# Designed miniproteins, single chains, continued (3), part 60

Each design is a single chain, and the fold is of that chain. pLDDT is the mean over its residues in the fold that is shown.

## One batch from the design tools (miniprotein)

Design m10198
Fold by ESMFold2-Fast:
Structure m10198 (fold): chain A 71 residues (1-71)
Amino acid sequence: GAMKEELRRLLEEARRLVEEGRVEEAIRTLQKALTLASGQVKANIEKALEALRAGEVATALAALDDALRQL
């Protein structure tokens, strides 16, 4: 549905922003994604946000990949 498609788009954008080193923009994008997410997808977005705030880029990317796989 439209919500799932928008959530996927936001997660893919956040992943790209992380890869580009645009961490603050990635955090804002993921905060928006959280408003659309529930269950395990939400848990993985929260894990990605925690990792980004800690400077753990590899962990954040893995959590985003997990969230995308679960959509």
Scores: mean pLDDT 90

Design m10199
Fold by ESMFold2-Fast:
Structure m10199 (fold): chain A 78 residues (1-78)
Amino acid sequence: SEGDEAVERIRKIIDEAREQLAATSDPEQIRQILAQTERQITEIIEEAKAKGVLSEEQLREILEELQDLGRFAAERLA
């Protein structure tokens, strides 16, 4: 479904962000990676919500994965 395709695209973006974060120790680069990742994911979520193809359960799962990514990045900044 279009919703499943949106979720898959978001997960690929998160996986790429994790790889980029693992490759750098520069706080500026970490913040830039997070900002770009958030922008890309927000665009996909907004499109999927506008089409009515994203369920509340799918949105919750995506937001949890984003929170986990944020915690991963925060731990690297500490």
Scores: mean pLDDT 85

Design m10200
Fold by ESMFold2-Fast:
Structure m10200 (fold): chain A 67 residues (1-67)
Amino acid sequence: DDLDGEIARYEARIAENPTDAQAWADLAVAYARRGELEKSAEYLLKAQNLAPDHPAVSRAAEELARL
């Protein structure tokens, strides 16, 4: 499953650097694509708190708004 592979990759990045806002934002998108909307929203909030102006965070917010 492509989503499971993406989630594992982003989780590994967060384990190595828990302040990686891009990894949190990418994880939020992956969980939304998996239908886990509550986890997706939680991870997007973490990304926004770390780096609200980061391009990856803005992209994630836009993707989630389309759902």
Scores: mean pLDDT 83

Design m10201
Fold by ESMFold2-Fast:
Formats: structure tokens, sequence, C-alpha cells
Structure m10201 (fold): chain A 95 residues (1-95)
């Protein structure tokens, strides 16, 4: 149930980003990350934080605000994919 909520929040984040509602996209992305961190071991939480930080690092170098959010969402999606949530993400739009 919690895993489904995380995937739903991530899907909403992606949908709002695609529609240009960056504030809602960021809100749902943060909720997805927070819930996922609650289900993870300390080592897994550290890997997720590292993935988000890599997205933020890319944003600091060459990205505008929309690209920064896209990078963070892509990083979170890739991390959730690696941790086994990808099967419910197949319907997300490619941005």
Amino acid sequence: DIEKKIVEYLKKAYEYAYKGDLEKAEEYLKKAIELYMETLSPEQREKLREAVERGEELARKNLNEEEQLGSLIATAVNRLYELGAFEELENLPEI
C-alpha cells in the first residue's frame, strides 16, 4: 500500500511537471521521496539521498528551473526503478 502511494505521488509529480505546474510537481516528488525513505533501510535511504543530490548537482551546473525539476524527477524515477518500483511507472510520459 505504501509502495503504491509512492508510485502514485511520483506519477503525479511527472504529470504536473509535464503540464508545467512545477510547484505541484515538486510537492508530490518530495512526498514520494519522504514516504519511500520511511520504508528503506539506512543504507538504502543514503543511496536515495545520493541519487537526489546527483540530480541537484546537475541542476547547479547548466539547468534552468524547468530542467532542474525534470532532472530531480528523472533521478527519483531512476532510483525507484532500481529499487523495484518500475513496473507501475511504465505509463509515465517521456519528458
Scores: mean pLDDT 63

Design m10202
Fold by ESMFold2-Fast:
Structure m10202 (fold): chain A 68 residues (1-68)
Amino acid sequence: SMEEIIEEIAKILREGGASEEEIEAVKKAVEDRDGDKAQRILLRLYLQGKLSVEQARRIGELLREAGL
């Protein structure tokens, strides 16, 4: 479900050290089906070292499953 996909993304982001504000921004972008905004935030988090390559790949899979 979309809810399960969003919660799995949130879990990965939290484990990477993203703030709750950053996590909520990604959740909102996914709920709004704004793939460009979601990808922009995720790229920023990756460049800040808050996501590994494996975590970024997993989130990409989850976004595709959500149709983004």
Scores: mean pLDDT 89

Design m10203
Fold by ESMFold2-Fast:
Structure m10203 (fold): chain A 89 residues (1-89)
Amino acid sequence: AAAAIAVILGVSLVLAVVLTALELGLYASQVSSTALNIALNGFTALVLTLATVGLPSGSYSLAVYAVLYWLAYFVIFLVLLLIAAVLRH
């Protein structure tokens, strides 16, 4: 049980880092792929909304956005993996 929880935490942390890096990469490279942009826009809007819920709209540095995206992805994947683990029981 404890080992399974540790694996879930580790996997969600790694996935959050990978997706945050992909978000920053897409932002920096200004990828013009229509399909990729459409597919990610809905998910990124959800992630950003969860990351900034309760925060006033304003100008933040890229570092602040990177931390917010990482935290939002981490929480989302942690919750999803915990739900999946419970359902698979």
Scores: mean pLDDT 62

Design m10205
Fold by ESMFold2-Fast:
Structure m10205 (fold): chain A 64 residues (1-64)
Amino acid sequence: MPSLAEQIKAASDTVITDLESRGDEEGVEKVRELEKELIEMAKNGEPREKVLQRFQQGLLKVFE
């Protein structure tokens, strides 16, 4: 089973690829910063559910 950190990275890479295909460089930067925040949350022992909720909220803000 992939770790939570590996799953966050894979999901972020998918979103970044989509944003790059659209030429949204600012969106790519926002997702990379969000990924760093989520990895830090996972390292600090935050529950998987809370980390995934933060990811969803952050993505909503990226796409506005």
Scores: mean pLDDT 80

Design m10206
Fold by ESMFold2-Fast:
Structure m10206 (fold): chain A 68 residues (1-68)
Amino acid sequence: SELEEYLRKAIEALEKGDVETAKEYLRRAYALAQQTDPELAGRILGVLRLLEEGRVEEALERLKEILE
């Protein structure tokens, strides 16, 4: 899944401390999720909001939960 690939790349970026790259992948994942899965889109938006607040550890934990 292209959506799952974007989420995995966002996790990898966050683990490397590259928040801006992670946000780009999450925006792409969000755009895809809006078309098919409103619940998942909302969860991705929540992760983006945490990153905007500088809450990187919490964002990473929530993002990993999405892929479970």
Scores: mean pLDDT 87

Design m10207
Fold by ESMFold2-Fast:
Structure m10207 (fold): chain A 55 residues (1-55)
Amino acid sequence: SALELLESLSEKEKKAMQVIGDLGDDASLEEVAKKAGVSKGTVARARKKAKEIQS
């Protein structure tokens, strides 16, 4: 469920999701990673989880 996916997010993934929401889904992984202060891998995982939550 969406709630279970949200609860599974790490602090870094939550930060990445907030930045994705701020910049929009058209922002690059590099741009989101730089603004959130996390790796591009963390941003990619956050985007995948966000897509699953929205489904």
Scores: mean pLDDT 74

Design m10208
Fold by ESMFold2-Fast:
Structure m10208 (fold): chain A 69 residues (1-69)
Amino acid sequence: SVEKAREALEQGDYEEAFRYALKAIENGDYKGAAEVLYELGRALLAQGQHTEAIRAYSEAAKAELLAKA
């Protein structure tokens, strides 16, 4: 869920945060997933994890487009 993704992000568990955000997408919570994935991307970028940040931002953009469809 989005809530579990945010909890994982707050704990610094970025892989778990990403996993829960993808589950939120599977459940149709596109807006919530996009929001947490953007937050995850910013956190990863701040830590110098550029490739992982790009992945998070890419999934966030996809979720945002699905929310508008």
Scores: mean pLDDT 86

Design m10209
Fold by ESMFold2-Fast:
Structure m10209 (fold): chain A 84 residues (1-84)
Amino acid sequence: SAKEIAEGLLEVARRLLEQATREAESGGKDVARLSRIARAARVAKEQADMLAETYPEVKEIAEEAAELARRAYEVATEGVRRAA
């Protein structure tokens, strides 16, 4: 269901933010890992934005997932900049 997909994206977004924060704070030398997290976060945000637009009943959960994915992307890309 749309709800299960939205809840799954929320869990993915939470894990991506946790991973990005941990990797960036650990001295951020794994640029390849940070870059993969950034790409995954961008995809998760795009999927969450589409769900929020398509399924009004999951809009709140999907918007939360999109916001967490946006934050994960910002943390990961900042980590890449600092490691370079």
Scores: mean pLDDT 86

Design m10210
Fold by ESMFold2-Fast:
Structure m10210 (fold): chain A 86 residues (1-86)
Amino acid sequence: MLDEAIELLEKAREAVKEGNYDEAIQLISEATVLAVNYAQERGELEKARRIVEAGQRAIDALKEGNYDEAIKAIDEMIELVRELKE
């Protein structure tokens, strides 16, 4: 699940660069669900919350046309997801 979540976020980052913003939003949402489910199964509710917040920030940035900020938020999500691995 976590490797899949990271792959989806890396695809979202490329979608942003290509101007495929709707695809990026879908990929961010899918990655968020996978990462949150994994974190909740481990009882890491605070990490789940942080992942949701970073994902929402990425989506909001895309909707506002702040694409550099969206990429930064996606990169933060990738780091948070990697931290879920022991």
Scores: mean pLDDT 86

Design m10211
Fold by ESMFold2-Fast:
Structure m10211 (fold): chain A 65 residues (1-65)
Amino acid sequence: MEEEFEREVLRALADIYEGLGNVLAKQGKFDEAAEWYEKAADLYRQAGDEEHANEMRTKAEELKK
């Protein structure tokens, strides 16, 4: 199904964006990391993964302080 395929692609992209955010955060690039976590959160939400979306949003908010 197209819908199932789309959700799989969105999850895969979200995982990549989360990984990039993690790398940037470890490098001290907190503003950039927060931006990628926000993008990952949006993708997880679109994929129906609200739990991961909330985790990413929380990480982004914490790094923006």
Scores: mean pLDDT 81

Design m10212
Fold by ESMFold2-Fast:
Structure m10212 (fold): chain A 105 residues (1-105)
Amino acid sequence: SLEELLERLRELLEETEELLKENAPVEELLRKLEEAIETLERALELVRTEEVPREVLEELLELAERLVELGLEVLKRAEGELIPRAIGLLLRAIGLAEDIRLLLK
């Protein structure tokens, strides 16, 4: 359900923030970030197939923008061969935030 995906996304964002504070390995940060992006993509698919309150779209945008911020922080820590992966995930997060902004117009 959309509510379960929103709860899972909030959990993943909190877990990623905690891992950043603990200076976790970049590979672990990238795995969590990718899981959060995939969860947001699934939530957005559901939103596109049904009418949802504007407030739910606004919450999705807030979570997507938070994901972009986390993606930027992970990219700052990425080195060597992990840089392209970090860039790819950041661009996916930015694209999702933009898609949600378009739904709010």
Scores: mean pLDDT 88

Design m10213
Fold by ESMFold2-Fast:
Structure m10213 (fold): chain A 87 residues (1-87)
Amino acid sequence: SMEEIERLLKELLVEVLELADEKKVPQEEVDAILGKFSELSKLIHDPSASKEEQLAAAEEVRRLVEEVLGENPRLRELFDRLKELIE
């Protein structure tokens, strides 16, 4: 459901920001991640966007997060659940 997707996006964003702060990630990299989350959120709320476009945007966010923060089992679990809810 949309409510579950929105809740999971918020949980993902909180976890990502907390980990970024803990790791002292530069603000420029945090801003890049926030930009990708914003793009994903817009696609999720766009009735003209396809599920394929939404899944591609979610994968772009996951990839950037893993590139900046490294692989984190909790974040991977949340991204996998997000993709399942979009499908």
Scores: mean pLDDT 86

Design m10214
Fold by ESMFold2-Fast:
Formats: C-alpha cells, structure tokens, sequence
Structure m10214 (fold): chain A 70 residues (1-70)
C-alpha cells in the first residue's frame, strides 16, 4: 500500500472503530456499508477478513486484507 492509501485506510478504520480500542467488528463494517449505501460484503468475505474467528478485525488485519484486495 502507498502512504496515501494507508492514510485513507487509517481514516476509514478510525471511523469504524467507534470504541477507540484498535479493533472493529464485522457487524460494524456491515452497518457502515449499509449506512453509506455501499454494497454489503458477503458472508464469505467477512469470514476471510476474520482470520482468527474472534469476530473482530484489528488494524493490521485490515491493512493485510486491503493489500490482498488491491
């Protein structure tokens, strides 16, 4: 990822991370997609993002997935 892309991802992650704990839930990601009128990620995509199966995505996992999708 470029520094510019990373900065945009940081901003998006901070918007989703309402609790400021450095993680977002798959439910939060879905809610924001719906609110913004974006296509909702599929169950398979959400499961792939949640590699640890704990129902949360940390900043490092979010960046790793962004790199794989780009």
Amino acid sequence: LSEEERARLDAAFALFDTDGDGTISVAQLRSFARLLGLPEPSDAELAAWDTDGDGTIDRAEFYAFAERQL
Scores: mean pLDDT 66

Design m10215
Fold by ESMFold2-Fast:
Structure m10215 (fold): chain A 114 residues (1-114)
Amino acid sequence: MLSAEQRNILLEGLKEVREIINEFDEKGDISEETIDEFVERIREIVEKMISQLEKEGASLAEIRAVLHRFAGGLHTMIVAHGLENNIPEEVLYRILQAVSQGILDVWRQFEKSL
């Protein structure tokens, strides 16, 4: 079960994701370079969330639980936005795969620092 502080970190992270999705929507470009920039912005949010959770004294299991919920919320927001804006399914799949890999890479880097 997430603490109130952990829930607040999660909700702020998801809010930052919504702002980034809106920013990238205004660009109107789904190039590989734009997808890479989007993934990098998501990685920065994940790194910030991990740092905040560590400062709170969260366990590895608690950090994983927050990141799992973050990934789920992010996936839902990307899919909803993609469907509303008629983004091709193959492009949407590529974005979701790149984002999932980016989050996993940040988590693996964090685990190696322990």
Scores: mean pLDDT 84

Design m10216
Fold by ESMFold2-Fast:
Structure m10216 (fold): chain A 67 residues (1-67)
Amino acid sequence: SSAEAAARGAVAAGRRGDAQGAAAHIGSMYKNGGVPAEEAGRAAAELARREGDERAAQMSEKGTQLL
């Protein structure tokens, strides 16, 4: 789904330390999937943590704050 693709994009940006890129992908989950920004950010952070990447999770959380 578009929301799943955007969540993976946010995690990928987070792995690079790109909080603004993570914000763009989280914002795309809201616009294209109708998912509230806070819920989208939480989903991206949870995905990152399930994959064992705490840095990506933290960047996804920071990206949510930029929206």
Scores: mean pLDDT 76

Design m10217
Fold by ESMFold2-Fast:
Parts: sequence; structure tokens; C-alpha cells
Structure m10217 (fold): chain A 75 residues (1-75)
Amino acid sequence: MELVEEARRLFAEGVAALAAGDLAAAQRHFARAGELLGRAIREGSPEEQRLALEAAREMDAAAQALAPRARALGA
């Protein structure tokens, strides 16, 4: 479960960076979180795969909600 937990922490740091207006830091944190979730899905136990898919869905929903802010910061 360590990969999913680390991914969740990195995603939270990315959200905080985006709230602070640091798009570059947010993108780095989100990319790292995605890499860890991808590894958990490919290499993890069935339980880790389930948790990683749940986390990915939550993060995707949050990213969609934050997309207008990210575009405004990148423009």
C-alpha cells in the first residue's frame, strides 16, 4: 500500500502548489503521483490494484475540477 499512500501525499502537495499559484510544482507532483499509481496497478497485489484504481478515480475527478485554474495559471 506504500505506493498508493505516497501517490495520495504527492497529489495533495500538487493541489497545495496549485492553490499557491505554482503550476510547475503542481505538474511535477501530479506526474509523480500518476507514475506511482501506474506502478501499483501494474505490479501491486489485487488489493493494491483496487486501492490504486480508487485513488486514480478520485484524483481524476479532482484534476477535472482544477483544470480551469491550471489553464488560467498556464496562460
Scores: mean pLDDT 79

Design m10218
Fold by ESMFold2-Fast:
Structure m10218 (fold): chain A 68 residues (1-68)
Amino acid sequence: GMSEALELVREALEALRAGDVERARELLKQAMTVASGELRRIVEAALAAVEAGDVAAAEKGLQDALSL
């Protein structure tokens, strides 16, 4: 559900802040299976940013989603 997706997003952001890009990628892939709507688009964009090496863009997107 959406609460599970938000928890995975929070953990992914914490992993990125800790420099654990591999863990963050795993968590974002899990979030993709339970997220819907706007949150799913944010998770897709964050995963793409991580895969492209743009960790800062991924962090900003996930932080914005959690700060609302």
Scores: mean pLDDT 83

Design m10219
Fold by ESMFold2-Fast:
Structure m10219 (fold): chain A 57 residues (1-57)
Amino acid sequence: SLIEEILELFDKYAEAIRNKDLESAREYLKKIAELMNNPEVEEELEKLLAAIEKKLA
């Protein structure tokens, strides 16, 4: 189901963030946003990623 795919992607995203793998995290967030078909969600997730990248720099 779509919800199972979304939950799997969230798990992978969380793992990527824990490992500081921002490239994979960005990819998973993009896929989540596409499945939710909500541009607002994608925008908020991009802002969150930018904040995380700034802290890691």
Scores: mean pLDDT 75

Design m10220
Fold by ESMFold2-Fast:
Structure m10220 (fold): chain A 80 residues (1-80)
Amino acid sequence: SAEAEEHLKKAEEHIDKAIQLLKDGDYEGARRHAEEAKRHAMEALKLSTGEDLLRAIGLVIRAIGLLFEAGRKLGVPMAG
């Protein structure tokens, strides 16, 4: 659906921004954008089937990875 595609697009944009902010040392900004990416990817997941479903799953995994990286840099304990 158009809504699923919009959420996929926003998740990708927030992932790209989180990566840039990690590179720039803005770990608080990176965490916020990774959280937004996860939110959009999860909304896309609810609305998607087939290849879009796999794309949404991939974006959720990427966003979680960025959250862990930003959390490590901030000294925030991540659930082990």
Scores: mean pLDDT 85

Design m10221
Fold by ESMFold2-Fast:
Structure m10221 (fold): chain A 83 residues (1-83)
Amino acid sequence: ELTATQYHTLGILLLNEGRYEEAVEYFRKALELDPNNAVAWHNLGVALAKLGRLDEAIAAYQRALELDPENEAARRNLAEAQA
């Protein structure tokens, strides 16, 4: 079985290929195993935003910022999703 890190890495590869629905699935699997991974929450938000699922993206970015308040990329992406 894959580790949380392996699911997260595969999610990033899928995101880079524009396979956003599959990226969301893999980031969710990573977060089921490690729910405190702020980077995975941020990357989930990016994939959801690419799908136009902005309310879900906002929730994911907020969770990333709860875990890592100094994440400038998540803060910027949250502001853009709320505009």
Scores: mean pLDDT 90

Design m10222
Fold by ESMFold2-Fast:
Structure m10222 (fold): chain A 98 residues (1-98)
Amino acid sequence: SPSKEELEGEVLIALMQMQVAVAKLAYKRGKLTPEDVRRIAERMEELAQELLKLGAISEEAAEKILEKLEKAKEAAEQGNVAEALKYLEEAVDIAVEA
């Protein structure tokens, strides 16, 4: 049976996946703004920090996630919300594989 910490890690990853799902839905509706991407990336940064504190991901995985989230914010500031969404998806993929 999974430990409490393993279950907490799975919940945090699911919350990160939900952030990306919201971004994808907004994008499909033509409503994803650079500000939305920034807020989603900031929430995902907090989730990645909690995963690291919990020991659910390595320090290396956390650094890679944060790098992808920074690239998402940079793409959004340039008006490229489609590229920003790809970086958000890549950040989640790293968290899931960790």
Scores: mean pLDDT 89

Design m10223
Fold by ESMFold2-Fast:
Structure m10223 (fold): chain A 74 residues (1-74)
Amino acid sequence: SIEQLIEELEKEIAELRAKLRAGEMTPEDGRELSIKQQALNKLRSLAKNPSLSQQEILDELERLIAELKKLFEK
């Protein structure tokens, strides 16, 4: 569900932020944090639109994540 996806993203972001605070963050962790923060922000924004179905929200999120991953690839 959308709520479960939000909860999982928040948990994963919190774990990455804990690595940052501990000085253990790799460049890969930094990219992952950026992607997950953007995904969470987009998901929360899309979830507020009553005209969008759950599937449409998931499809838009998948597109954003794919684009962000391509931007961080060499």
Scores: mean pLDDT 81

Design m10224
Fold by ESMFold2-Fast:
Structure m10224 (fold): chain A 58 residues (1-58)
Amino acid sequence: SMEELLEEIEEIARELEELGHRATARVAIKDARENRDNEEALRKTLEGMKKVLEEVKK
C-alpha cells in the first residue's frame, strides 16, 4: 500500500540522516509526501533511496 511505502521511505530516510545524508533524506521525504497518492512516484523514490543507501554503506 502507499502508506506502507511512505513508512519504508521514512525508515530509510532516518538511516540516511544517521549516515550524514540529511539533505538527501529530507528532499526525498518531502517529495514522497507531496506525491503520497501516486504509488509509482513513491516506488521510484523508495528505489532511489535504497540505491543511495547501498552506495553509502560501501
Scores: mean pLDDT 81

Design m10225
Fold by ESMFold2-Fast:
Structure m10225 (fold): chain A 104 residues (1-104)
Amino acid sequence: MEELKEAVENLERLYDDFLAHAAELTPEQLRAAVDGLVGAMDDIAELIAKYNPEAAEKVRKIADSFRAEAQAALDAGNRDAVTAIMRKAVEEIKKIVEEVLKEL
């Protein structure tokens, strides 16, 4: 699935852009970055849902957990926690995608 690879590359690009600028972002820009990553995760879930609905559901649950945890960390002013939460979510999704791609 070329589209799935492109969606993962988009997720990685958004994550790398966040890491490069995290210290310089306003709270509003941090919230926008979280929303952007959730959107990229939802795109990945939609792409795999037609072939592996269980994997798609796992990605959606990761996206939901990521949004909730990241918003709580942002509200607390804990930028380091946002970065750690984001890294964990990206790593978990990449693992799910790798498992799906091995079966396609």
Scores: mean pLDDT 82

Design m10227
Fold by ESMFold2-Fast:
Parts: sequence; C-alpha cells; structure tokens
Structure m10227 (fold): chain A 84 residues (1-84)
Amino acid sequence: SEVEKIVEEAKKVIEELKAKHADNPVVQARLDRLEEGMEEAYEKKDGEALGGQLFDLGALVGTLTGDVEMLKKLEHMGYKAFLL
C-alpha cells in the first residue's frame, strides 16, 4: 500500500540519520521516538498521528542536513498520510 511505502521510506531516512549521528545520544533518542511513533500510528491506522511524525522527521532532516528537498518530500508524505 502507499502507507507501507511511506513508512518504509521514512524508516530508511531514520536509519541513515542514526548512522550519521551515531555519537549524538540526543539525536539517537529523538530518532528512536520518531520510529516508534510512526510504527504505532501505522499499526493503529492513525493517519493524523503518522502525518505528525513525518512532519517532525522533516523538520529534523532540515535541521541536521539542510536537505530542503528531503524536508519537502517528508512534509508531502505527511500530508498524504494525514488525508487517509
């Protein structure tokens, strides 16, 4: 499904950020909470909660990497999840 693809793409982004920031416990904890929150929202079929987690991940990507296009992609995925 589209939701499964969104969750898979977001988890890949989280894994890449965890690898790049392995020595930063604050970033690791934040990424762990985002991953857990996305999985919980997906299991509960809560599109609003899933959208919120994706928006938060997008903001973190923008802050940590400056990748505005990835931020926009995550925000777009968040809107798609929210509207489900």
Scores: mean pLDDT 85

Design m10228
Fold by ESMFold2-Fast:
Structure m10228 (fold): chain A 59 residues (1-59)
Amino acid sequence: SEAEKLLEEGKKAFEEGDYEKALAYAQKAFSLIPSDSKDLELLKETLELMFKAQEKLKE
């Protein structure tokens, strides 16, 4: 799915130290996940990336 591709791009940006880009990709991926989604792993990983990127940007 597009959300999964955006999450992978966000993870790559995070590993490269581009936390602003990682946050942007994670937010875009989250916006594409339906509220009734049964893909709890995708939702979990997307939220974890968002929180980790935000944490880095506050340091």
Scores: mean pLDDT 81

Design m10229
Fold by ESMFold2-Fast:
Structure m10229 (fold): chain A 80 residues (1-80)
Amino acid sequence: MEEELRKKAEELKKKGEELKKQGKNKEAAKQYVEAGGLYLRAGDYEGALEAAKKALEADPSNEDAKRLLKEIEIAKELAE
């Protein structure tokens, strides 16, 4: 299940990259947030952090990306 979650997260991350290339920054941020959530569920804290940061780079006002960052930091601290 974790492998499938990571694969779906990578697909969403690629969609976010394509949307950002098209100038659709808010849509790109949404895809990055979804990817980060899947990475987090898979236990891939590095992938989750990278995706959340890309979401904030695409849309700095994205509240879901800010919440995701907080959630990842908490989950990572608990796992350490």
Scores: mean pLDDT 83

Design m10230
Fold by ESMFold2-Fast:
Structure m10230 (fold): chain A 78 residues (1-78)
Amino acid sequence: MLTPEQVEALRARVAELEARLAAIPPDNKKEQGRIYAELAGAYTVLGEFEKADEYRRKALELGMTPEEIAQAMIEGAR
């Protein structure tokens, strides 16, 4: 089980990633995809699999490969 401190740290990471996503220009598809994949990783560790699947799909739609998504998910989970 995650400790309350670990959950709080992951929630703070999600908030930071969502803020970064909102700040990315709409034409920067590569950076948007990377942040979507990082969000998918963070939500996976939090056990929010429906949100993780949603963000993973958005990263795929923006042209990320499965390998790129897997690497970014690892980064988002840290």
Scores: mean pLDDT 81

Design m10231
Fold by ESMFold2-Fast:
Structure m10231 (fold): chain A 75 residues (1-75)
Amino acid sequence: YEEKVKELEERIKKNPNDAKAWLELGKAYFELGRYEEAVEAFKKAIQIDPNLEEAKKMLGEVLAALGKTEEAKKV
């Protein structure tokens, strides 16, 4: 996954508006347990492509992994 992160960073450097690259970067961070960075990557993917449903689903999963589920129950 570290090598995949580098590959995705190069893709984003060539095209910063590549929502799919941001989605994959978020997935790579999630697999590495880097949840805060995964959240930021998924938010960026959604900002670029609001119709990217997979990014929205993954954002929910990462927030649950961060323990945000406890706060969500109270709202």
Scores: mean pLDDT 75

Design m10232
Fold by ESMFold2-Fast:
Structure m10232 (fold): chain A 57 residues (1-57)
Amino acid sequence: KTWKELKKEGEKLIKKASEAAGRGDVERARELSKKAEELYKEAAKLAGKSVQEVFDS
């Protein structure tokens, strides 16, 4: 799999985390955000970029 695929999966989790936070499910939002962060870090490692560069790509 490519780093772009990992980024897309992370983006989906961030969207779900925002929805959970919006309905007051702070615990669910936190869990989803942590998973997204892990995917972004993995994507950054595969791409040889920083997490911020992957996020902004």
Scores: mean pLDDT 79

Design m10233
Fold by ESMFold2-Fast:
Structure m10233 (fold): chain A 80 residues (1-80)
Amino acid sequence: DEAKKLLAEGKEYFKQGKYEEALEKYKEALRIAEKEGDKKLVAEAYTNIGLVYLAMGKYKEADEYFKKAGEIYKELGIYP
């Protein structure tokens, strides 16, 4: 799964503190997951993007992405 591979690559960049590279990989994963209609992967991508912004101290952006993820998890009946 290309989207899952991109999420894993993004997580690796995130662990290295390479936040811009992590965001690029997560946004690529998000685009593919949206195209495939994989709502769970879309929510996971939003969560990971939010975590990058949180690590960068960008709390407003982090909150927006966590809200997007939470809305999808709520639709799927999955509670974080």
Scores: mean pLDDT 87

Design m10234
Fold by ESMFold2-Fast:
Structure m10234 (fold): chain A 67 residues (1-67)
Amino acid sequence: MLEEEIDLAVALLSLAVAYTASKQAGDEELAEKAREAAERALELYREGRVEEAIELARRAFKEILEA
């Protein structure tokens, strides 16, 4: 419940950090990937699919870090 909401908030904050870092590095493609992942995670959350939202956000962040 609340713990899942905190997990989602942390994952979204991680994507926000990835977005700003990518923007400052001039990597528009990684920045856009972070933005799209955050937007899709929020859509899943609004549909009540909180666990899927967390998983999507975490996977996207990992992919950005590995790029």
Scores: mean pLDDT 83

